# Designs tried in a protein design run: designed miniproteins, single chains, continued (2). Part 83

Each design is a single chain, and the fold is of that chain. pLDDT is the mean over its residues in the fold that is shown.

## One batch from the design tools (miniprotein)

Design m7060
Fold by ESMFold2-Fast:
Structure m7060 (fold): chain A 59 residues (1-59)
Amino acid sequence: LKKVRVLYRLKDNPAASPQQIDLEVPEDASEEEIREKIGEKVGVPPEKIEIVEILEVKE
């Protein structure tokens, strides 16, 4: 597992500032899998999530 910090926004609210979330995902996780993880955490469908930036956290 790798730790990632994701900057995202909701497509239903484009005027809102981007939100930040920390996730643990498989090393080979796709952007779609990351969207699904965010959707599970925040209670929205993954197709409503726009990923702005993904930062890998090294430890």
Scores: mean pLDDT 77

Design m7061
Fold by ESMFold2-Fast:
Structure m7061 (fold): chain A 115 residues (1-115)
Amino acid sequence: MEERTRELRAEYEALADELVRRGLWRAASAEALTALEEQLRAAGLEDVEVDGDIVNVAAITGDYELIEYYLNIPEEERYEILVDYYRMLLAGTPPEAAAEELKRKLKEKYEEVLK
């Protein structure tokens, strides 16, 4: 693992812990997770292992394409985007607005990788 990726991962994990500690972590419902699993299966992504945080956001937003975007961008950029998302939540950004911004950034990076 590259040094920058390790630093970003450590920051991401620390921010995730702080969100849980402050009661700002929003978990997807069992129903939302089941719906996401069905969408991933239909898309041929049922056997893909991904970070639980992106799975949680994809389930809440109902957008399985977030998983595809996430998997196809570099690991360093994944953690940068997740760090920014958690910072938005810690700053009091509404969860829905923070999720929309996360989706926008993941899609932009995914489109850049395809070029």
Scores: mean pLDDT 75

Design m7062
Fold by ESMFold2-Fast:
Structure m7062 (fold): chain A 86 residues (1-86)
Amino acid sequence: AEELRERARALFEEARRLAEEAARIAREIGDPELVRLAERLRRRAEEGLARIDTAAPEELPDLLFEAEVLLGLARILLGLARLLAR
């Protein structure tokens, strides 16, 4: 149970970091839609981090799945932001 909690926490933290970086790049290139999307992903990751500490063991698989999806989306958005900044 604690191993799943730590995995989910690590994934949410990574998603938050990537979303923040995407938002920074989006602001630099002046794309308000990308800023909005990146900030939404960052907030979702922060919400996940807030939930992870109080989550019951039965909730951990769902939180882990959410963290994996959010990390994937953050990676795609960061990649898009970097592409548009070229």
Scores: mean pLDDT 88

Design m7063
Fold by ESMFold2-Fast:
Structure m7063 (fold): chain A 84 residues (1-84)
Amino acid sequence: SELEQRAKELVGEAQKLIAEALKLKLSPEEQKELQKMIEELDKLAQEVGEAIRAGDWEKAKEYLEKFEKAVEELKKWVEELKKK
C-alpha cells in the first residue's frame, strides 16, 4: 500500500514534468531525449506494478528507487530547459 501510494505520487510528478516540457520550445533532439525518458519511466512504472501484484516487495522497492531517480533526472532536465 505505501509502495503503491509512493508510485502513484511519482507518476503524478512525472506527468506534470512532461506536460511542462511539452509547453516549451523543444528542438528535435530535445524531443527525442524527452521521448526516451518517457519510455524509461513507463517501463519502470510497469515493473513496479508487476512486482507489487506478484507480492515481490524486494523487487518493487528496487524498481521504485530506479523510478524515483528517473523522475529526479527528468526534473533536472526540465529545469535546465526552462533556463533557455
Scores: mean pLDDT 85

Design m7064
Fold by ESMFold2-Fast:
Structure m7064 (fold): chain A 60 residues (1-60)
Amino acid sequence: SLVEELHKIPLLADVPDSKIQRAIKAAEETGEVSEQIVGPDATKIAAGISALTGKPITVL
């Protein structure tokens, strides 16, 4: 799953599953990851999703 693949990234290993799942859902629905949804990890999670999917993800 994308959650398991993101957790293999060292910078995201400590990020809770619930945050990663919220970010993935937002990225799939809108192409955006918001700091309001996942806090200061938004940029790191967005970069991970972008790297694994090849799709551009906007950080809000």
Scores: mean pLDDT 83

Design m7065
Fold by ESMFold2-Fast:
Structure m7065 (fold): chain A 82 residues (1-82)
Amino acid sequence: SLKEKYKEYYKRLLDRARAMGLPFALTKESTERFVKEADELFEKNKDMSLEERAQALRDFVRKHLPEAEKEAEKYIEELVKK
């Protein structure tokens, strides 16, 4: 359930980035790499608190999609809020 919400979250970020024409989100290979890295981040931090995982996700977005950071923050707040 939580893993599914995280997958939907970065899928929405990728869809938004693609709609904005960001080069990173336009190729299948770069999109799959982003999803794989996000999944690996989730698995590595599965034993962390929800707040620590939220921070790791913020850092991930800041690294890969800085233009979407504000939109990501709103969604992360909704995930933490339940």
Scores: mean pLDDT 66

Design m7066
Fold by ESMFold2-Fast:
Structure m7066 (fold): chain A 67 residues (1-67)
Amino acid sequence: SMQEELLKEAEELIKKAEEAAKKGDYKTAHRLLQEADKLASKLPEEERKKILEKIKEVENRGVLLAI
């Protein structure tokens, strides 16, 4: 379904963001997390909540601090 495809795409963007952050490419990591958040806005509330939690996990690893 479109929902499953969007959810998978958002999860892949988050994984790429984490990889970019590990390489010190915070600009790319930030962009990828923003893209994942935009995809999450198109998902139903329950699936959106799941993606936002994964974005939070990457932020907690020091990728994004309030900028």
Scores: mean pLDDT 77

Design m7067
Fold by ESMFold2-Fast:
Structure m7067 (fold): chain A 67 residues (1-67)
Amino acid sequence: ALEEGRRALRARRYEEAARHFLAALDADPTNREAAQLLGLLLGSRGDEIPEALREELIARLKELFPQ
């Protein structure tokens, strides 16, 4: 999941990258690397991610890493 997300990110497949990072967090909710990469992706390329998926990702990050 995390490696697949990084691979998708390098290929500029931002939606796929987001889905893989989400899967990595579902497998390990303490995975700070997946959370950080997902947060950076949402902040820099959020417009490349469908709104419905973007909302799901933001909600998940807030649940796991409230700030």
Scores: mean pLDDT 78

Design m7068
Fold by ESMFold2-Fast:
Structure m7068 (fold): chain A 96 residues (1-96)
Amino acid sequence: SVEEEKRALQEFLRTHLGLDLSPDEAAARWQAVMRSLAESPPLPVLSPEQAKRLQEVRKELRELGVPEGLIDLLLALAPDAATAEEVLAIAREAFA
């Protein structure tokens, strides 16, 4: 649900960026980040092992019903496999 997505994003931003935001504030920040990414999207430069792990995380997020746009944002904010695993754990909690 939208409220579960907001809470998952809030927890992710708090954990990885140290931002203590409400769920609505986290959603507003997400929208701002999405606009920025649409203007100048960085292509992640990953090792082959990190790329494989992120691909598996993407598949699991899709199986949980996470929207593709949110998957793209979460993985863009997850520069390594360890962060991607944390994103997957948060998504499982929020969307299960």
Scores: mean pLDDT 67

Design m7069
Fold by ESMFold2-Fast:
Structure m7069 (fold): chain A 68 residues (1-68)
Amino acid sequence: RERIEALIDEVSGGAETLTREQAREVLLALGFSEEEAEALVDLARRRNGGAEEISRETLIELIEQVLF
């Protein structure tokens, strides 16, 4: 979790929400493939009601569910 939050802070500048591209960069930095990163970004957006921005908490929850 701490490493995930640090990567989100680096990419987003500490914002509570991320763009699709920022979320993808975080996932790629964590070692996900391009296909996995795109699928997870789409899932995160759907969980946020299809919004353009992804909440950092939704992204963290999805990463934790996939890795653990």
Scores: mean pLDDT 76

Design m7070
Fold by ESMFold2-Fast:
Structure m7070 (fold): chain A 70 residues (1-70)
Amino acid sequence: ALAYNELGKILFELNRLDEAEKAYKKAIELKPDFAEAYNMLGRLLEHLNRLDEAVKAYQKAIELDPTIGD
């Protein structure tokens, strides 16, 4: 789970946005309570201007880990 999240971050920095999304989603698939992966997915979706999906990802991250919002 952690390795896919780190892979997603690197792919995001490389502007390989489709691959970054797949990596974050794979991290979530392997660990469905991975708040950080939802937070990173939210940031990626916001960058892609997919704002409704970004809101859902951020809400899930906060639900799983309320400290992520401060």
Scores: mean pLDDT 83

Design m7071
Fold by ESMFold2-Fast:
Structure m7071 (fold): chain A 69 residues (1-69)
Amino acid sequence: DFLERLLEAARETGNEEVVKAVEEYVEALKAGDWEAAREHRKKAESDPEVKKAIEELEEEEARRVNERR
């Protein structure tokens, strides 16, 4: 699960503020609120570890989509 792996990556930083920002981003995505998700993502990406995790997970997700027929 993309969102679950993203939350795990945030928790690995040990920064509670970062975890909260990622949780709000995930909530917005699940609610289909893409505008709120965009804002929360910018806040989460202010942390370099979370930004790297998002980029890596998105690249992995793109590979899976390309491998599916």
Scores: mean pLDDT 74

Design m7072
Fold by ESMFold2-Fast:
Structure m7072 (fold): chain A 75 residues (1-75)
Amino acid sequence: MEELRKQLLEEIKKLLELLKKGEKYEESLPRSEEEIEEELARNIAAAPEMRELLELELEVRKAIVNNEDLSPFLK
């Protein structure tokens, strides 16, 4: 569990750094919002205690896919 939690935190930090620099996370993103939501459901089922981190990561991915304002995720 700790290893998975640490990996997710690192992924979120990397994603936020890329977004802050105006770079795209295109190559690693699911193609659709539906796919992102399915991934969230699977990950929560596997690690319920990490739900908040998993939800945050997938919300950021959704925003990128939909070209939405990323300000709420950036500092």
Scores: mean pLDDT 61

Design m7073
Fold by ESMFold2-Fast:
Structure m7073 (fold): chain A 73 residues (1-73)
Amino acid sequence: MEARITLKLKPGADPLEVARQAAKAAIENGVEVVSARVEGDTVTLDLRGTPEQIEKAVEALKKLPGVEEVKVE
């Protein structure tokens, strides 16, 4: 399946660094990162994988330093 994950960042977080950490976390959970976009205090990832792999990736993303909120579409 494909999913769009939107990360809202905490004030003072480096969006590029968070995007790199998020992509790494997704890949480590067996998910393909189709695209990554940084816009202001938001990082958007388009992910491809099984529902189980995406769920594990989302759990990992919620634990990243600098992430305030994770939205799944």
Scores: mean pLDDT 83

Design m7074
Fold by ESMFold2-Fast:
Structure m7074 (fold): chain A 73 residues (1-73)
Amino acid sequence: SSLQEAFSLAAEGLLLIQQGKYEEALEKFREAVELYPSSRAIRQLLEEAIDYLRSQGKEEFAEKVEELLEELE
């Protein structure tokens, strides 16, 4: 399922930001959005990633994830 693959990519991205691998995380989030742009589950996961990135002071990366959220609509 494209949804399951996309969600797996987005979840991998979230794990990567927890490891401080922000550029790699962005690539995974981009792949997830491109694979399944109409997913509420992926949108919620990206919103969690934005909150985490802001809590870590990574505003530049948080803004890039917000740009990906705009592509989900």
Scores: mean pLDDT 83

Design m7075
Fold by ESMFold2-Fast:
Structure m7075 (fold): chain A 67 residues (1-67)
Amino acid sequence: MKEENLLTALLAMIRSGDVDAAVRAAEQAAKTGQLTPEQLRKLADIFESMGHKEAAERLRKLADELA
């Protein structure tokens, strides 16, 4: 439930154009164990599908480091 709420908030930030805030929040959540490497890759796919390729690449690198 808490993880779903976090993902919902991140998706809302991305859709509103607050991409940097969404990336920063995802990085923080990954460091605290609230996001798994798999969830980071799913977020990266969403960023890429919306044209935010640099943000997607950054999250994929973080997922690989945490795997």
Scores: mean pLDDT 77

Design m7076
Fold by ESMFold2-Fast:
Structure m7076 (fold): chain A 70 residues (1-70)
Amino acid sequence: EEEERLARIRAESDAHAQRVRDAGRTKLPEVVALLQAETGWDPAAATARLEKVIDNGAETVRELVEERLR
């Protein structure tokens, strides 16, 4: 049953992507503090940039998991 299989693949891919987002958000303040201390980079700018990196990474993981499960 292809519809059931595709639904499972999407659910698993989305779950992996969400775990990446959650892990990234949990570590984000720590990484921002490190960048501020090491480089003097503006914390607000660093946070905005890293949030985009987390979102892009989560989408990449979703695509890779979906491709692997197909």
Scores: mean pLDDT 79

Design m7077
Fold by ESMFold2-Fast:
Structure m7077 (fold): chain A 87 residues (1-87)
Amino acid sequence: DNGTVEYTIQELEKEIAKNPNDAELYYNLGVVYLVAGDYDKGIEYFEKAVSLDPKYPVPYNVLSGMYGSMGNLDKAKEYYDKAKERS
């Protein structure tokens, strides 16, 4: 439901405004965009989450899968290896 996606994005953006360095909030925003089919925005926010907390393992697994499905095997392997180091 597009209304639920739009509402969730707005609520996450409000929380990010209160805590702009919370990697988990950017990860959650990336998940919402991924579910909505906006893969470019999903990747952008997952990469933002990783940049804010390089030890947060969850976005690495998602980025690995996304880059793999796009045929970018070098980036898929890079993120897979980083996820494995953090599990």
Scores: mean pLDDT 85

Design m7078
Fold by ESMFold2-Fast:
Structure m7078 (fold): chain A 65 residues (1-65)
Amino acid sequence: MEADEHYEKGLEAEARGDLAEAEAHYEKAFLLYRKAGDVEKAEEAWEKLLRISVEALEAAVRRVT
């Protein structure tokens, strides 16, 4: 399933520390799971997206301040 492919790519990007790429893939996975009606997997992708967004924000704040 396309959503599963994006979710896996998000995990790979996260493992490499590429937060921007991970965020993009988790967002696509979330939208595709929602379209498919897979609420449980959509929630998992959303959790990953929120976590990556927080990590990216923390990295940005730490660099500036």
Scores: mean pLDDT 78

Design m7079
Fold by ESMFold2-Fast:
Structure m7079 (fold): chain A 93 residues (1-93)
Amino acid sequence: SEKEKYEKALDEVVEFLARGLQRVRDLYEKTKDIDALREEAARVKAELQNKVDEIIKSVKDPELQKDVKEFGDSLTAAIDRALAILEERLKAE
């Protein structure tokens, strides 16, 4: 059904966020380089925004498009918060 396709697409975006956050965390452990972390976080955010934009394009309901956009904004904010925590940890070391 259309609802099942939509819910699956949202689940895939959440799974992508989890993997993207793990990429940034792994880079933190490997490099301890703030600039490298910022660049990786920017790539993860861009990749996530592309996935969110594809979902928005597939949805015809303006209210649902707005909800998906706000959801995507929340996920990018989560990446920014994770990056800020790792940057603070690097500065404290």
Scores: mean pLDDT 83

Design m7080
Fold by ESMFold2-Fast:
Structure m7080 (fold): chain A 102 residues (1-102)
Amino acid sequence: MEEIEEAIKRVAELTRQAAEALKNGDYEKADELIDQAADVVAEAMSKVPPEEQREVLGRFAIAMAKAAQEVVSDDEAARLTTRIVRRALEKLGVEGLPPEPP
């Protein structure tokens, strides 16, 4: 899916920028970028059939983790990826999510 591949590339770039903002202590800019990445994931996921949602979300998570790992530690990259995924699921109306990691 060409549209999904473009969304994955956009999310990876936003995640990389968010990681750089976090590294620089710019938490406000990082939060804006995390929210933008979550919006892209939520929009893409809303267009994916239910049976494919797990696979597509997995592809987004892998791309985000790889992009963040270029800038921050593996542990920080995992936390950032989890924050973006959680916000995206919240935007899609998923309830009962665990609290956002710090």
Scores: mean pLDDT 82

Design m7081
Fold by ESMFold2-Fast:
Structure m7081 (fold): chain A 91 residues (1-91)
Amino acid sequence: MRDQARELLRRGEDLYRQGRYQDASQLYLRAASLAYNLGDRDLARRTRRLAQRVLRVDPNNRDAWNALSISYRTLGDEDSSRYYSQLSRQL
C-alpha cells in the first residue's frame, strides 16, 4: 500500500515534468487517498506539496484541489480540507 502510493507519486512527478498536469494530478489524488487510508502523514505532506505545485500552473485543476483537501484531512487540518473540497466542487 505505501509502496503503491510512492510509485503513484513517482509516475505523477514524471507526468508533471512532461507538462501533463491533469494526468499528474489524477495520480496525486490517488496517492493522497492511499495516504489517508494508511494515516501516513509523510505521504500526505508530499501529496500536499505536489498538488500545490500543479495548482500554481493549473489553478482550475479539480483533481489537484481534491488531492490538497484529502492531504490536509490526513494531516488533521479539517478546516483547510473542507475549504479546498468546496473550491474543487466549484470548478
Scores: mean pLDDT 86

Design m7082
Fold by ESMFold2-Fast:
Structure m7082 (fold): chain A 68 residues (1-68)
Amino acid sequence: SRVEEANAFLVAVSEQGVADIRAGRPREEVLADMDAAIDAHPLLTPEERAVFRTALRYLLDQEAAKAA
């Protein structure tokens, strides 16, 4: 379903973002890449885009705190 595809996308973007933070990429660059990926995905609703942006920021903040 579209929802399953959206959730698979969120998982993939989350995994890449965590890997990028662990590799030492700046948080702002990783967030810019994530925002670009969210904006480029044709099947996401505006509500899903907003929720994914919030969830990914929380996730990256948690990973950045562990790396500090």
Scores: mean pLDDT 83

Design m7083
Fold by ESMFold2-Fast:
Structure m7083 (fold): chain A 68 residues (1-68)
Amino acid sequence: MPSVAEQLEALREELKGLLARSTDPEVRRLLEEVIAGIDWVLRHGSEEERREFLAQARTVLELLRERL
């Protein structure tokens, strides 16, 4: 199993791909906010914060997929 950090990095790349394909300003803003959050917890967060953010980011991605 990849580490939490590796899973966050993989999710960040997936979100960047969605951002490149999205033209909806609201969706783009949400994607940028989640990407920024991943970058922040990877640099400054604890392992617990990274794990919690990974779960939250996955939930947001699932909700956004319904609108894409």
Scores: mean pLDDT 82

Design m7084
Fold by ESMFold2-Fast:
Structure m7084 (fold): chain A 96 residues (1-96)
Amino acid sequence: KPKVYLSPKSTTVAAGSSVTLTISTDGEGLYDFKLYMKLEGTDVEKLVGEAKNTNSATFTVSNLPAGKTYTFTIKATNLETGEVYTSEPSTVTVKA
C-alpha cells in the first residue's frame, strides 16, 4: 500500500514568513495532491494548494498570523485507481 509523506513533520517559523512543505509518495503512477490547512482549536479544514498529475510536489504557504499553530495534511488521489491516501499531519507553529 503506497504511503504519502509531508515534510517537515514539525516546524516553527517567524510571523509573516513562508513555510515550504514537500510532498512525496512511495506509490507508483501519478497523483492529484491537495494540501489542507487547519487552525488549532477550529474545525475548519481549508484547501490551500493543489498539484495535479505528478508523484511529488512542493507547496509554499506565506503570511501565517503570529502566535498560531496550523496542521497541514495531504490528500493524494491515485489517477489510475481513484483511491485516496492521506498523509500524516505536519504541524507549523508561528511565533508571536
Scores: mean pLDDT 83

Design m7085
Fold by ESMFold2-Fast:
Structure m7085 (fold): chain A 62 residues (1-62)
Amino acid sequence: MTLEEVKKDIEEKGFSEELVRKYRELSNLPPGFFERMRAFGVPEELLRDYLLKAIEEGLKKK
């Protein structure tokens, strides 16, 4: 799996809980992280960008 494949998947499918679950291990984010961020009023665009950055960093570590 390449970073480009992950990026395209996120861009094509949009932000969703299923997408977060699929990439949870690569992003190393705790369960309920995005639910908490939504509760703080963080817009979906920033949540998507944060997920992408977390996955990118996770892939760079390997």
Scores: mean pLDDT 70

Design m7086
Fold by ESMFold2-Fast:
Structure m7086 (fold): chain A 114 residues (1-114)
Amino acid sequence: MSLKEQLEALLDTLAQAIATQSYDEALAIAKQQVAQLLARIVSLSPETQPEVDSLLESMKSSDDDLVLGALGGALSLAILETGKLEKLSGEETQELLDRAQEIIDALREKKAAA
């Protein structure tokens, strides 16, 4: 599976979790799925380790706004590294970034409704 295919599958999984689960469950799924993706990114691009470690630490916070910001940062990092590694076009990279932003916005809206 390519990184692009894994990212698309992850974004689909997060969209489904936001639509079908409680806020707490959707957030837990997002943290788990993003952590797995970041581990693969570090394996392929070891220079990302310090930024990934910082994002994973922020995702442990009791401050949901900090956690949601860290999830957004983690998805952006993973998408940009995927674009670099798999030679994605600027349009393909931007489409993934736009989808990631929609996921974070939907999760923020779900938090506000909870």
Scores: mean pLDDT 88

Design m7087
Fold by ESMFold2-Fast:
Structure m7087 (fold): chain A 55 residues (1-55)
Amino acid sequence: DGYSLALAIGKQENPELIAGVEKLLAEGKSAAEIAKELGISVRQARSLITVLRNA
């Protein structure tokens, strides 16, 4: 939705990273595994997970 996009932009996250996190969360991956797969920090992965849970 538009609010989720606004949150992603406000956090300087791109929609492709969010889509990647959604896919990996659906597969039951942990924040550390998501961070490794997407080449981002564990903190960034946790931040994106929080955004998705509050979307």
Scores: mean pLDDT 71

Design m7089
Fold by ESMFold2-Fast:
Structure m7089 (fold): chain A 57 residues (1-57)
Amino acid sequence: SEEEEKQKKLNELDRDVTRAILEGDLDGARAAVEKYKDYLTPEQAERILASAEAALA
């Protein structure tokens, strides 16, 4: 279903962002959000990026 596909993509996003944070790669976190942007609201995307920036500060 579309819901299952979306959930899989959001899990992929979470893994990619988490990996980028562990590697100290803010550009990698931004690239992951951009890759999966069609599955996110602009507010959700901004919140994820803000969390990544805070984690890497």
Scores: mean pLDDT 84

Design m7090
Fold by ESMFold2-Fast:
Structure m7090 (fold): chain A 100 residues (1-100)
Amino acid sequence: SLAEVKERVLAALVEASARLEDLRAAHADDPAVVAAVDRALALLGEAIRRILAAESLEELRAVVRELLAGLRAVAAEAGDPALEALVADLAARLEAILAS
């Protein structure tokens, strides 16, 4: 159901937010990585709001697609391997959830 897919997507985004906050703390002395993580957290926060409001799987897929495009751009600009790995892991998890 839409509710079950929303719950699984939101759980993945909440876990990703926690991992990003850990990455921010680990790189507190690197302004470029901190700025990239803050941008990624902002994108996740907006996606969570839009997912909660989504009334169809089509809307949910559109939000996820837009989120992943934004996160990939942020990771590519930052060039941090840990951020790139986090985004790749999240993308794989979200794509698996939406394929079900």
Scores: mean pLDDT 89

Design m7091
Fold by ESMFold2-Fast:
Structure m7091 (fold): chain A 66 residues (1-66)
Amino acid sequence: GKEEILEEIRKLLETVPSLSEEQIEKILALIEQGRGDHAGALAAVSGASDEQMAKLGELIKKYEKE
């Protein structure tokens, strides 16, 4: 369900060393609000790698498709 996708996103974001817990919560809240583009931009400017960004985009699409 959506909860499992959000947990997978949280685990991915936890692998980004420059993201604080507060930033992770903000990104997850943006995804829940349907602001996936804003969430992705925040992760990118916070130092997420190209591989992490690709995986994040796939997970956001999965969440929105639900």
Scores: mean pLDDT 84

Design m7092
Fold by ESMFold2-Fast:
Structure m7092 (fold): chain A 86 residues (1-86)
Amino acid sequence: MVELAEEAIKELKKAKEAIEKKDVETALKYLRKAYEIVKKDEKLYKAVEPDIAKATEALANNDYDEAIKHIEEAIKKLEEILKEER
């Protein structure tokens, strides 16, 4: 679980960096990787899937600021879970 949360945070940070560079294809690739990682753990999936879905929707609408906001919320939730499991 801890390793999955850390890997998901890594992929979400890469997605955010890609959006900041306006590389939508790369951002979607990293959002998909984060999604596949969190899908392996029910607690992680329930916590952050809505934020990943909203980030993907915002990116599809060319709302890069909203996409970054939802990615940052997903990262914060995963970091909070890591604090509980330490």
Scores: mean pLDDT 85

Design m7093
Fold by ESMFold2-Fast:
Structure m7093 (fold): chain A 62 residues (1-62)
Amino acid sequence: TNVYYLLGLHYIRTGGDPVNAIIAFEKALEEDPSNEEARKLLEELKKKVGEEKYKQMLESRK
């Protein structure tokens, strides 16, 4: 399997930075544009990044 796809999955499973997972899946799609699973996860992560940015803003205001 594509190493970038595996890195993206690793970031998701370990609760790492979702931005890093997005970058990994973008690289996976650059190498294998037919990876539909990577596309699907990329879209889901983009939604999650919006949520994480909101949480980060709330924490930084304290």
Scores: mean pLDDT 73

Design m7094
Fold by ESMFold2-Fast:
Structure m7094 (fold): chain A 58 residues (1-58)
Amino acid sequence: ASEQEIEDGVKEVASGVLLSVSKHLPDPQLARETAERIREAKSVEEVTKLLKELQKKL
């Protein structure tokens, strides 16, 4: 329950921020795709990995 609330909050914030700034990133399409993957993530660790992969490709 508590873990799922944290995951839900992290996914909403991370995906929302990525979508909001996607136009300012070198690869806007990759940022949008990463935001979609974050919404489907099942753990905070997955969200962190997706953000690190995006950072690595920027």
Scores: mean pLDDT 76

Design m7095
Fold by ESMFold2-Fast:
Structure m7095 (fold): chain A 66 residues (1-66)
Amino acid sequence: MVSEREAGIAIIAARLALVGAELDPNVTPEQIEKAKQLIDEAVKAYEEGKFDEAVRLANEAIDVAN
């Protein structure tokens, strides 16, 4: 079962990946916007106690940002 700590770490990793993507001129604005949306959804899931969903969304954000 996904823990609150695991979900929190996943969101931090996704935010770090987004910062890297924003510094990369080869990453498209569409990829950046999609990653931002997924991070926002992950944070909302985290606030609602849906830690499994938060991890899934955070990982999707990392994939889009790379």
Scores: mean pLDDT 83

